# Designs tried in a protein design run: designed miniproteins, single chains, continued (2). Part 94

Each design is a single chain, and the fold is of that chain. pLDDT is the mean over its residues in the fold that is shown.

## One batch from the design tools (miniprotein)

Design m7260
Fold by ESMFold2-Fast:
Structure m7260 (fold): chain A 68 residues (1-68)
Amino acid sequence: MKLVKVEEEVVVPQGDEGDPEAIRRAGEEAKEKAVEKVKELGYEVTDVEVVGEGRDGEVRVTATATGK
């Protein structure tokens, strides 16, 4: 079996960086996009990691889906 990794990034809208719901929604969107991409490539999703990083009033959420 071969492993495939797909990474998708979503930026939280300006002014919503402190809103837990906006951050959660960004993470959900990034995860959904990464998972769909792995499935489109014909693989089974085995793992999904979601990482949020905030700096200077910007929050970026990155989802990495691993398939086999």
Scores: mean pLDDT 79

Design m7261
Fold by ESMFold2-Fast:
Formats: C-alpha cells, structure tokens, sequence
Structure m7261 (fold): chain A 81 residues (1-81)
C-alpha cells in the first residue's frame, strides 16, 4: 500500500541521515537539527492526530510531507559532507 511504501521510505531516509551525520561535525548536525526538528515534530503530531481521527487520507498526506522534509534534510547534510 502507499502508506507501507511511505513508511519504508521514511525509515530508509532516516538510516541514510544517521550514516551521513556520522561524517559531519557535531556543530553542523546541531544547526541543521535546530532548523528541521520543529518541522519534523509538527508533522509527527499531525500524523498521530490523523491516525487517532481515522483520517487515512490526511495520514498519507502527512507521511508524504514528512518524506519530502527528510529528503531535504538529507540533501543539505550531503552538501556539507
């Protein structure tokens, strides 16, 4: 399903982010996380609320936004590596 594919993609992106982060200075990782963490947390809350409401369409839309945000974070980290 689209939801299962998005969840797998999000997991893959996080694994890649963790691997790239190991190659970066802690100060640069901290700066990027300060920029991205509030947005990631907001999407996490929106996903939780959508699931609790039984709103599958909103849940999938939120996962797409989360995947896109993680792709942006990964790109910025790779540019610094």
Amino acid sequence: SEKEELLARIEELWERIVEVAKKLPEEEVKALMAEFQPRLEALGREYEEAVKAGDEERAIRTLRELAALLEELLRKMEELA
Scores: mean pLDDT 88

Design m7262
Fold by ESMFold2-Fast:
Structure m7262 (fold): chain A 95 residues (1-95)
Amino acid sequence: SVAQEVLKDAVEYARDVGVRVATELGRPDMKERIVELSDKLLELIDNNAPVSEIEKQVQELLDLLRELGKDNPNARRQTGLVSLTLQHALQLYKL
């Protein structure tokens, strides 16, 4: 569906931004966790997993992005923007 495609695009965007920011901050641990969570989330969306499970995994990714940005204003701006996009896509998916 269009809503699935929008949510998947938002997750991929969050992964790409998160990986870039984690790399710039020298956080390979965060990079690996972002990739793992994003890949799992994409798999759940593709398999039409329950909305509650998808929402839970989106929240885990949002929490990880917030943690990544917490100590650096530039990183926080980037993770904040992608987090808003991901939250908006999730709300559309839940309709």
Scores: mean pLDDT 89

Design m7263
Fold by ESMFold2-Fast:
Structure m7263 (fold): chain A 85 residues (1-85)
Amino acid sequence: SETLERALEYARKLLEEGKAEEAVEVLLPIIIRGGLKSEPLALALMKLFVEYGYVEHAIELAEKYLAKYPEAEEVKKFLEELKKL
């Protein structure tokens, strides 16, 4: 999806500028509106946050997404791995 690709590129730009909080505020509504079908995008965004060293913000995205979609098993598994760091 063009929308999903643009979301990832915008996230990357914000993280490169050190704007992790702003990235969470922009991206969280997008992945929540996409529902459970947005789990692959949510996971990709969380991994992107971790790649840039924003582990706490990746955890926040995962926890807030799981609060709406507790059946998102891949996000849940990724969150468990992040909490072991």
Scores: mean pLDDT 84

Design m7264
Fold by ESMFold2-Fast:
Structure m7264 (fold): chain A 75 residues (1-75)
Amino acid sequence: SNDQALDDIIRTVEEGIRAAKRGDSRTGGALVADAARFLGLYDLAREALKAGSEGDTERVIRLGEELIRRLEQQR
């Protein structure tokens, strides 16, 4: 169902946020970017990858939280 697909994407973003909170910005950025690309949010995906590569864990977390807010609005 569409709700199940949304839950799967949200879980991917939550995993990315958790990785960033552990200091793994590259994994966090990659997971947030994967979820953003699934939604066609290519600018957000590019920003997440850049933040991840730069070690900007706080920005990866903020981008992931924004993506979760947008996903929940699709329910």
Scores: mean pLDDT 88

Design m7265
Fold by ESMFold2-Fast:
Structure m7265 (fold): chain A 90 residues (1-90)
Amino acid sequence: EREEEIERAVKEVSDYLDKAAEDPQNAVEYLKKAEDILREAARRVPSYAGAFEEAAKLIEETRQKAEQSTPEERKNLFEDAKKKVEELAK
């Protein structure tokens, strides 16, 4: 169950980061959904909560930077965040 929860959360967040990269106009909403998924996963899997909380913080910081970034910078920010989130499942 814990491994399934981690895999599911990572996949959902990665999917939202892909959507944010492909649709920059709606990126903030996709990143908010990603943050919510990670924070919920942290509550459901206490033994892995630290990793999910760090990932949620990363997405929050990515969202804040994206609001002030050029389209090119936004794409790079989302790709970097996705890479780090995917490391949680490995």
Scores: mean pLDDT 79

Design m7266
Fold by ESMFold2-Fast:
Structure m7266 (fold): chain A 84 residues (1-84)
Amino acid sequence: SKLQQYRELLQQSSSLLPSAPQSLRQQARQSAIKNTSDLIIAVGLGIDGEDKKSEELRDQTIEQGIQDLQNFIAQAQQHQQELS
């Protein structure tokens, strides 16, 4: 499931975070802020009875979060390889 994939990527990212350069940590922070904001908007749409729009935005935000985590992991691993 997408949620299981997201959880696995979060655990991988957490293990890489302490050794990641500040620039990558800042990118991860900005991603988290943006995705949290979009989830709040999705909740608001659900409260307003816009159920389909709420579900679509939630699903898009989860997919974006997966992509953001995959990009972070790839960049963090590349950085570790360059440092030996």
Scores: mean pLDDT 84

Design m7267
Fold by ESMFold2-Fast:
Structure m7267 (fold): chain A 61 residues (1-61)
Amino acid sequence: SEAEKIAEETLARIKEEFPDLPEEELERIRQSLRHAAETLSPEETRLLGDMEIQEVREKAA
């Protein structure tokens, strides 16, 4: 689905931008994005993805 593509793209972007992110945090984000892709619209999945990226950026600052 389109939402699944958005979730996969978002996870790939997080891995690329934050290569040192702990595996546990990556798995949490992966599960969150997977759940979003299963239950939300593509637009809502994109918004959730943007929020996850923002959260990681704030923790890195």
Scores: mean pLDDT 80

Design m7268
Fold by ESMFold2-Fast:
Structure m7268 (fold): chain A 100 residues (1-100)
Amino acid sequence: HMKLYTLTLVDKEKGTRSTIVLDENINVVKVGNATEEQIKKIIEEAKKLKKEYGVSMEEFATLWNTVNGDRSKVDEAIEILSKKAKIPKEEARRDYEATL
């Protein structure tokens, strides 16, 4: 059974939120109300982090959603970033605080 990952998209200026669903191979399963440019950006970022840092789709979903308004998993995102980028957790936290 192929695992699915929900990714949140936030338009901060309009205060609107949308979601897409990707599978573990970075294929689009559900689009919702996301724009073509938003979908392209997410796919490109997921592929880049997988290729350069070995980030899984589960880890990518945590990192992406944390940056796009889900603060419930900030500590998990910091752990992933610290481990994959090989930087101290304190540095990873500062990077996320600058982005959130």
Scores: mean pLDDT 79

Design m7269
Fold by ESMFold2-Fast:
Structure m7269 (fold): chain A 90 residues (1-90)
Amino acid sequence: MRPLSPEERDALSVAVNKAANEVLARTDLSDEERARELALAIAEALAPLAAARGWPELRVTATVGDATAVVTVDGEGRITAVLVNDAAAV
């Protein structure tokens, strides 16, 4: 598996900042819901890049408050797993 290029890290940073600003502005959501939405938004933004680069799998981890979400994307850009606090949320 190849490490992230500088361009891919910049894209991740931009996606994280945008998603964080949009999700964290939503005070009506729980920490679990915000972590899940943040991880999904980042995964969806990066899935086309992962597919174009031939990555076999992309994992995105987001933590909001006490909640952690992990989203897994396959090499075709399909979301294969969503976990929130180690519980399946797909």
Scores: mean pLDDT 72

Design m7270
Fold by ESMFold2-Fast:
Structure m7270 (fold): chain A 75 residues (1-75)
Amino acid sequence: AVERMAQLLRDILEKQGLPELAERVEKAYISGEGLELSPEEIEKVEAAMEAMPEEVKKEIEELLKEAIEERAAAK
């Protein structure tokens, strides 16, 4: 789930002309480090996600739902 989400976000950011953010997402995933984005970078990611195809949006939403369910089960 996390691996696929990171790859999808990277591909979306690259297609939207944000290759530097795409590289940072990939490196954060590979190194296991947390990805810390500035407010400006968050706005760019949100804009890129808004422009993504509906099928990709559904995949990301499904992965997020799974993560929420796992967190709910942990309590």
Scores: mean pLDDT 64

Design m7271
Fold by ESMFold2-Fast:
Structure m7271 (fold): chain A 90 residues (1-90)
Amino acid sequence: MPLSEDEIRSEAALIYGSVTLSVSPNIRRRIEQETDPAVLQAILADLQRQSATLAAMAEEVRDSDPEVAAFLEEAKRELDDLIALAQQKL
């Protein structure tokens, strides 16, 4: 189930900061160093699930708070770049 709009708005800045400053750089480094296709497939599946969740959250708040939706869409874009990188290595 999607979170409430107030919950999404409250957490959006933390999600954005976590993805851009920590998760994205660390996972990018891991993908670049990983040679096991089974591990790459597991990372890809997790990133795809997270990207879909961020897309759903952005849609839920788009009408009420488009700036919050934009932060979630930017975080999703970071994850989509990692998805493309992992797919390129498979």
Scores: mean pLDDT 78

Design m7272
Fold by ESMFold2-Fast:
Structure m7272 (fold): chain A 71 residues (1-71)
Amino acid sequence: MSPEQLYEELERIQNEYEEKSKEVDEKLAKGPSPEEMTALEEQRKEVQEMKLRLDELNRIVDEMESALAAS
């Protein structure tokens, strides 16, 4: 993956993470029904998976930026 593609992917996932986290928080604040809670638990799992992916990409970015800064 090129540095440009890596930054693009990181930004895309970060935006998706923020959107989904906001939606989950808003639904939780409204006092969801048991059926809605089931859907929210599924969405929380997706948000957690996105966070793990962001952590992975951030490590790669840190390594790449370190190499670029040393150049």
Scores: mean pLDDT 79

Design m7273
Fold by ESMFold2-Fast:
Structure m7273 (fold): chain A 82 residues (1-82)
Amino acid sequence: RAAYLRQAIAYVDEAIAAVRAGDDEQARRYLYNAAVYATLAGLGELASRYAGEAMRALAAGDREQAIAYLERLKAALEAALA
């Protein structure tokens, strides 16, 4: 459980870094992996919601909005660790 949450958080951090670097394809790959590990931790619905919003923002070219959704996802996953 906790190991899957930590891995999901690590992938969200990598996705945020990729968005900031302008590497949208790598960001989508990291975000997909984050959603997989969050699902294994029992938080798949939450992860799919925020990941979906982040991916829509990336498709629209709104990197600031994408980062905001990714930071919300990270906060929710970190809260589940506490």
Scores: mean pLDDT 84

Design m7274
Fold by ESMFold2-Fast:
Structure m7274 (fold): chain A 76 residues (1-76)
Amino acid sequence: LSEEELAALLERGGEAAIALARELAAQGDREAALRALDLAIRELDEVERRYADKPAVVAAARRQRERALAAKAEVE
């Protein structure tokens, strides 16, 4: 995967994870929603650490992390 391909994959994956978490919360499964978001945030933090030399990947991971944190605040 190129840096741009990896960044695009991260953005798509982050959007999917947040959408799933919001759907779980809407169905009343707040615990599952929070677990999904916490897992996504942890994985994005690890990506940022491992790919610190790849600015497009870091930027994508940070954007998705901020979105996941905002979604978590909505569910809490």
Scores: mean pLDDT 84

Design m7275
Fold by ESMFold2-Fast:
Structure m7275 (fold): chain A 87 residues (1-87)
Amino acid sequence: SMLDEVEAALLRLYLAAAERAPREVLEQIRDELMGLLRRAGVPEDVLAEVEALLEEFLREATSPDPDMARMAAILSRASALIAEALA
């Protein structure tokens, strides 16, 4: 399902960040996810909130001492917003 593809992309983003992937790789995964959400018909206001959450995620992931628990919490919040929008 589209939701399964979204969850897979969010997990891929988290694992890439955990492995200290370069910012360019994290941004590619984010852009792929945002493209998927636009094709799924997620409303523009929800897309804006998810984009802001993913930017917060990238700031944490590229910090000198990334908080993995905070990154997981950000992605969980994004997942919940997307799931509600697609229901």
Scores: mean pLDDT 89

Design m7276
Fold by ESMFold2-Fast:
Structure m7276 (fold): chain A 67 residues (1-67)
Amino acid sequence: SKDDLKSKGQKLAGEGLKAWQAGDYKKAADLFKKASDYFKQSAKLGNVSSQPSSDGLEKFSKGAEKL
């Protein structure tokens, strides 16, 4: 369901945040990208609250890729 996709995104975002806090920016970028993709899928299925999370995590992922 769209809520299951959001839950998967939240789990990956949490893992990405832990990687970011550990200084593993490449791992954080990969995890945030995956989380963003799940949130985009959730939003496409009508869970509009997932779109801002997707947009934010995509920006974080792109920022982390530059580090």
Scores: mean pLDDT 75

Design m7277
Fold by ESMFold2-Fast:
Structure m7277 (fold): chain A 55 residues (1-55)
Amino acid sequence: SRDEQILQSAKQMADQLLAAGVPRERVLALMRDLLAKEPSVPEAVRQEVLAWVEA
């Protein structure tokens, strides 16, 4: 589904940034900002992405 695709893409981007040595706090801030610019992204998906980055 679209929500699953958005979730997987966001997780992949976060993974790539973390693997590149970007601090978790910066990745979290970037993900929050990016997801806030996409009003079509459901709140549940946003929360799942942010929780995953913080894990």
Scores: mean pLDDT 76

Design m7278
Fold by ESMFold2-Fast:
Structure m7278 (fold): chain A 70 residues (1-70)
Amino acid sequence: MKEIEEAREAIEKIMKGENTSESLKFLASIGGEVAQLGSEARAAYQQSRELGEEKKEEAVEAARKLLEER
């Protein structure tokens, strides 16, 4: 549960452009797909907050699935 909360926080930081390198490294440690979705959430957020929030939830769901597979 804490790891999922940390992933959500990292994605939000990436979307805001804060500590993006550290946040991306953390997401990549969970899975490359999660880091990619986090970057996509940032791009979407720059176009629309609504699209960014949708991509954020996709990234969080991907992180949850990878953490549950262990």
Scores: mean pLDDT 80

Design m7279
Fold by ESMFold2-Fast:
Structure m7279 (fold): chain A 88 residues (1-88)
Amino acid sequence: SLEDLLKKVTEEDLEKLELAFRTADPKEKGTINGSQLMFALTVYEYDLKGELPKGTISMMIDYFLGDDATSDSLLDYKAFLEYLKKYL
């Protein structure tokens, strides 16, 4: 469940995810595509030393976007982070 995934998430993890997403969005559009998401997850793991597994992050994104999401769907990463904060 989303609640079980969120038990693994700290405030520090959310701050690192926000910084990683912002790094992938240099034009500050507020949304990222799949290629930018892959880059953001790489920044999170290797540059920011983030501890959340990529699989955990991907599952949380899937919960946020829902069943109608496609590979072409854009992630509003600010709304995603606020969504996670409501359930911490």
Scores: mean pLDDT 80

Design m7280
Fold by ESMFold2-Fast:
Structure m7280 (fold): chain A 72 residues (1-72)
Amino acid sequence: LRAALARAVEEAKATLSPEIARLAEEAARRVAEDPHPAVVSGEALRLVGEGIERGRSEEAGKAALLLITATE
């Protein structure tokens, strides 16, 4: 889990805006502390919501998918 989350954060930093990458890193940190499916879903939804508010919904969607995939 920790290694997969770290790789997801690195990919977000390499491919997405710094703003969305930072939100993804914060979400990954919270998921690492409590990897319950409800927490993963809540953090993914928060990330998408934050992205919509900032006009970066597509990037936020990609970041949320990276987060979810890392927890499989």
Scores: mean pLDDT 78

Design m7281
Fold by ESMFold2-Fast:
Structure m7281 (fold): chain A 89 residues (1-89)
Amino acid sequence: MMEDLKAMEDDFLDSFRAMIDTLNAKHPDEEETARLQKLLDEREKRFEEIFENSKSAEEFLDLLEKEYGVEKSTLRALAEGQAKSRELR
């Protein structure tokens, strides 16, 4: 569960960084690009802090719900989907 949500977040961050690079290549804006990259870096750091400091899957879900406003039931469903996808690979 925790590892599945981390893998999903890592994939999201990688995809979003690639999108920012593509957007900047088409419409160069160094200030906006730097701002978006900083936001992603801060999000990545915060997620890692939550992951490393969580003592249980339940605590991890509670912290993610509080930080991102996503319901714990939705987070569990996303983790289960990611785990199932990994088993099929």
Scores: mean pLDDT 76

Design m7282
Fold by ESMFold2-Fast:
Structure m7282 (fold): chain A 71 residues (1-71)
Amino acid sequence: SRELILRIFRKELEEVLASHSLEEAAEIITRAIISLVNKGLATKEELLEVVREISEELAEMVEERLRKAGL
């Protein structure tokens, strides 16, 4: 279920932010998004929306990294 994937992603994102710097979180979350998108489990837009709801700064950093990666 896409709903379940997005819910799990949100929980992982919250845990990453609780235990990492914003820069480290951006690296980890960017890799997670690339993996999920490449597996067809969620879209880039859906995952970025979850990130933006939690942290606008992190969403901006992740968007830039995804753009550099060709997404």
Scores: mean pLDDT 89

Design m7283
Fold by ESMFold2-Fast:
Structure m7283 (fold): chain A 89 residues (1-89)
Amino acid sequence: MSILEEALERARELAKELGLSEEQTKVLLDGVREMYRVLEETGDLHKVNEVIEETGLRLAEMGVPEDVLAAVVRLLAEIMLRYVKEKEA
């Protein structure tokens, strides 16, 4: 199983736990896919952090509460750190 597939599964599980709508879940999953695209194409962590921030802002515009947004941003940061750690090993 790819790291991306594992990240998408974890994101779906978190979305279910936090009670995100189907539309909000889609935004989160699209954010995870874009993070991986940027990581694979550029390796630029600053650009990846920008994708995380953009994903959070989109979810906030959709009415996701601040505590839920904090959990989502934390998950995206963990996914990024795991990818970097495995690539540097």
Scores: mean pLDDT 82

Design m7284
Fold by ESMFold2-Fast:
Structure m7284 (fold): chain A 94 residues (1-94)
Amino acid sequence: MREELEELLRGLKKAKEAVEKATKELLERIEDEEKREEIRKNAEFILKKLDEAIKIVEEALKKGELTEEQKEEIEELARKAEPALEWLAEAMRE
C-alpha cells in the first residue's frame, strides 16, 4: 500500500509538471489572446484537480492507507479533468 501510494504521488506530481510545461510552451507560441485565455482556463482547471488529488494521496500516506472513498474521489477528479486534458492535447497538435 505505502509503496503504491508513493508511486501514485510521484505520478501525479509528474503529470502536474507536464501540464505546466505544456501550458508554458503553448503560451510562448500562440499570439491570439482569446486562445491564450482558453489555454490558461483549461490548464488552471487541470492543475486544480491535480492539486486536489495530490492532497488526498498525501493525507492517505500520513494514515498509511487509501480509503475506498478517497479512491473514488481521485477517479472522479481524473474524469472531470479529461475534457480539459483532451482540449490541451488538441491545442498542442495545432
Scores: mean pLDDT 82

Design m7285
Fold by ESMFold2-Fast:
Structure m7285 (fold): chain A 89 residues (1-89)
Amino acid sequence: MEETLEKMVETLKELGIKVLKVELKEEDGVTSLVLELLTPENEKIVAEGSITEEELEKGVITREEAKKMLEALKKLMEIVRKKLEEKKA
């Protein structure tokens, strides 16, 4: 998970997006991930997801948590893509 996070941050920087905040919180076997990003238009985007430590160790995410995390990331990436396309056009 942390390695995937680092790759995401690098990709966002390549797209000209500023990473304002990356929080990883661990409590009672639950890991919460919060991303705060600044688009090229200076708009702030916040995405949040959670995953259990047991699933992190197994490398398996529950279907429900995977859906929420993927939807949050998809929405974030879609907004980023749309803004980048407008800037390049």
Scores: mean pLDDT 59

Design m7286
Fold by ESMFold2-Fast:
Structure m7286 (fold): chain A 61 residues (1-61)
Amino acid sequence: APSLEEVLAAARERLRAAGVPEEEIDLLLQLIRHEFEVHKVPAEELLAGVDRAVAQLRAQR
C-alpha cells in the first residue's frame, strides 16, 4: 500500500494535471491527510477517490 507521503504527492500531481487551482489542491491535501490520520481511511481508497474526482473533472472538458 502507498504511504501517506506517496498519496499526497500523487494527489497533488493528478489534481494539478486536472487544472485544479493550487489553493484548492492545498485544501484537498489537508483533507486527505486528516482522513488518513484521524479517520484511518486506507491510502488506496484515498487515491481511488482522487482518481474518480479527476476522471469526472476531465469528462466535463
Scores: mean pLDDT 78

Design m7287
Fold by ESMFold2-Fast:
Structure m7287 (fold): chain A 69 residues (1-69)
Amino acid sequence: SQSQLDQLLKQYKDLGKQARKLIEQGVSPEQQQKLRDAEESFLDHLDKGDLSGAQKSLDTLQSVIDQSK
């Protein structure tokens, strides 16, 4: 649904901002790679129209962000 897509895009924007801030603050190369992998996974799922997979990718991105704090 459009509402689900809008929520995913908002979440992606918010998490992407947090991920960029962590990278600028110098989290480990391993954590930086995990952040990039989760963002790329989200975009791949969106490109395929897999909104459920996109949500799981954002959940992974949130987990990596939380582990990097």
Scores: mean pLDDT 86

Design m7288
Fold by ESMFold2-Fast:
Structure m7288 (fold): chain A 73 residues (1-73)
Amino acid sequence: GSVNTEPIIYSVELDGKVYSVELYPEGKKLIKDFNENTEFTDREKSIEFFEELYKKGELKEEFYEALIKLLEK
């Protein structure tokens, strides 16, 4: 199949602030599945979730580093 080069942007609200995360299509599906069962109200769970996305190569390193840095503040 063709490589999808269009990034998918997903917004996550943590501590009342909205963060935008750029994902591949597979990453968006994982976020949807996660969010249906777990709200991003737990910072530790959100950090672990995005770390797993990064390890799977479904989250761009620059966005992962920025998001984790903000979540660990």
Scores: mean pLDDT 56

Design m7289
Fold by ESMFold2-Fast:
Structure m7289 (fold): chain A 85 residues (1-85)
Amino acid sequence: MKIAVLVGEGEGVFEAAKQALEAAKAGADAVVLVGARASREGKLAMYNAALELNEMGVLAIAGTAPDLEKAQEAAKKAKEELEKL
């Protein structure tokens, strides 16, 4: 299974959401998208990206974290769970 992992912080969450959709178009089977310190608009962008990923038949895990370190830890854990499928 080809898994893409995208982590964004603050305004970087919008770029991470965009890259998540690009990874799916490039043939990813699953995408992990985690945002640190995301605004309400950033969280909405992540949620919309996850919905579009599901419509494309891509397994999406999206989440938020209070800081970049915790976002990276959450993304790593999600990837490890997907690799067990």
Scores: mean pLDDT 85

Design m7290
Fold by ESMFold2-Fast:
Order: structure tokens, then sequence, then C-alpha cells
Structure m7290 (fold): chain A 72 residues (1-72)
């Protein structure tokens, strides 16, 4: 359970940073730990959307994060 949540947390950080290799690694770890597609979407795209709404991410950072998540 903790390993799954830790991997999902790393996914959130990786998409915010726009780091394609970190996103790939976090996705692999999360899936191996039993994360659902819904959890992956929530921690990936959902994190980007929530941080953009909160004013933490620029529109450019949001689009970059979406692109690296889709590429991974």
Amino acid sequence: AQARLDALGRLSIAVVNGDTEAVKRALEEARKAGASDEEIEHYGLGTLERLHQAGVLTPEQLEKGKAVFEAA
C-alpha cells in the first residue's frame, strides 16, 4: 500500500517537473505496486489540473506536464 502511494507521489512530482523519464519510471513502479488507471490519472493529470487551478502551475507547465504524461 505505501509503495503504491509513494510511486503515485513520485508520478505527481515528475509530471509537474515535465520529466518524461521520471514519469515513465513512476508509472512502472505504480503499476507494479497495483495502482489502478483511475489512481494514475488522478495523481498524474489530476495533480496538474489542481495545481494549475491553485495558481501554482503556469499554462505552459500544465501543457508540458500533459505532454510528458501522454508520451510515457
Scores: mean pLDDT 83

Design m7291
Fold by ESMFold2-Fast:
Formats: sequence, C-alpha cells, structure tokens
Structure m7291 (fold): chain A 97 residues (1-97)
Amino acid sequence: SEEELIARIRAWEERTKKDFNEKLSKIVELTVKAAQTEDQEERDKYFEEIKKILDTLSPEEKKFAIEVAKHTVERLLAEGKVTPEQAEYVLKKLDEL
C-alpha cells in the first residue's frame, strides 16, 4: 500500500538523519579534542579518525561537517578555550580534508 511505502521512506529518512547527526557529533567532539591537545601524536590520531568518518559521508555532508567543525574551532577561540596558534593549525588541517 502507499501508506506502507510512505512509512518505509520516513523510517529510512529518520535513520539516515540520526546516523548523520551521530557522525557530525563525533566529528565535533574529535575537533575539540584535536584543538585542545598539546600532544602532536594524539592530535594526528584525532584527525585520522575525523578523516575516516568524513570518508563515509556524501560530498555535501562532508562539506557541511567540515564547516561545522571550523565554526566549533572559531567558537573555542572566541571563548579563550584554545590559543590562536592551536586554532590556526586545526583550521588549516580541516581545509586539507
């Protein structure tokens, strides 16, 4: 029936949106950790994890996720939670992804 088809489409859309939101949240979490760590090896591991998640996204989702990550870094800088040097480094790394 059309009702069953519509219900299946809605369930797929809700699941897809939830999966994307979980991935976006993880990218933001890893971006915060990368910006605040003083350990270059730990920072490199966070960027490796971000890249792996981004590689599972569509090109449009990837672009949006990188934009949100950049806004997160700018917010941390504005709040004094990271140094200008930390912010500049992370923003440059996000531009390379």
Scores: mean pLDDT 86

Design m7292
Fold by ESMFold2-Fast:
Structure m7292 (fold): chain A 80 residues (1-80)
Amino acid sequence: SKEDLQQQIVDSVKNMLIGKGKELLKTKSKEEVIKELNELHERIKKQLSAYLKSQGFSDEEIEELLKNVDKALDEIIKEL
């Protein structure tokens, strides 16, 4: 279902951001890591919006998914 696909996308993005954050923390300051994660997050949101529109998602469905992606980044930054 679209709901299952939305959850899979959010989980995939969250795992990607967690992995990137852990990698960056090995060589960079927390402040630099937060900056790079925010830049990656903005690129992901732009790409997801385009992809989801191509898959027939409504603007409302896209907005809801992007809010969940925003929450995922906030949780990851809190754990850094």
Scores: mean pLDDT 86

Design m7293
Fold by ESMFold2-Fast:
Structure m7293 (fold): chain A 79 residues (1-79)
Amino acid sequence: MRARAEELLREGEELFEEAKEMWKRGADPEEVKELLQRALGLYVEALRLATESGDRDLVARVQQNIREVQAFLAEVEES
């Protein structure tokens, strides 16, 4: 369970970095939002698995990444 949560966290981080790179290059806001929503979905699943495993450090890391993706989504939506 913990290894799967870490894998999902890593996949979400890769999508979030891709979305940030696309946004810096002036990509379509809708395409950026799709990547951010996909990253958020992976983080939500990672949070569930981390919570079930009792890994408080991993839970905190995933919660931080969720907050960062949500903040970035809000900025893209307001642009």
Scores: mean pLDDT 86

Design m7294
Fold by ESMFold2-Fast:
Structure m7294 (fold): chain A 102 residues (1-102)
Amino acid sequence: SELLRAEITLGVAHIVIAVAKTILRRKLGEEAWASLSAAQRRQLLIDLFQTDFGLSEAQARELLAIVDRGSELANRLRAGKLSPADREEMLALAERIDAIFA
């Protein structure tokens, strides 16, 4: 149940990032978005989370890093390759998301 709660929390955070990307793609247009580097897209997400969601720059950067790592761990979970250390990391990442949105 703890692991399921963590998976749900990380999944919700992933959806939040996907929605933020959709907002930026609609604002800029698909061709402009596709022309950006990964670093430029990441900076636009950081800026959006600060202006529209009220996060600090540090919180926005942490959220993106957590979602990236959480996606890797969720893929391991679905493949049946989640180690005990990976499980503890997933729980810790979910707690950090809770702290960002506290």
Scores: mean pLDDT 88

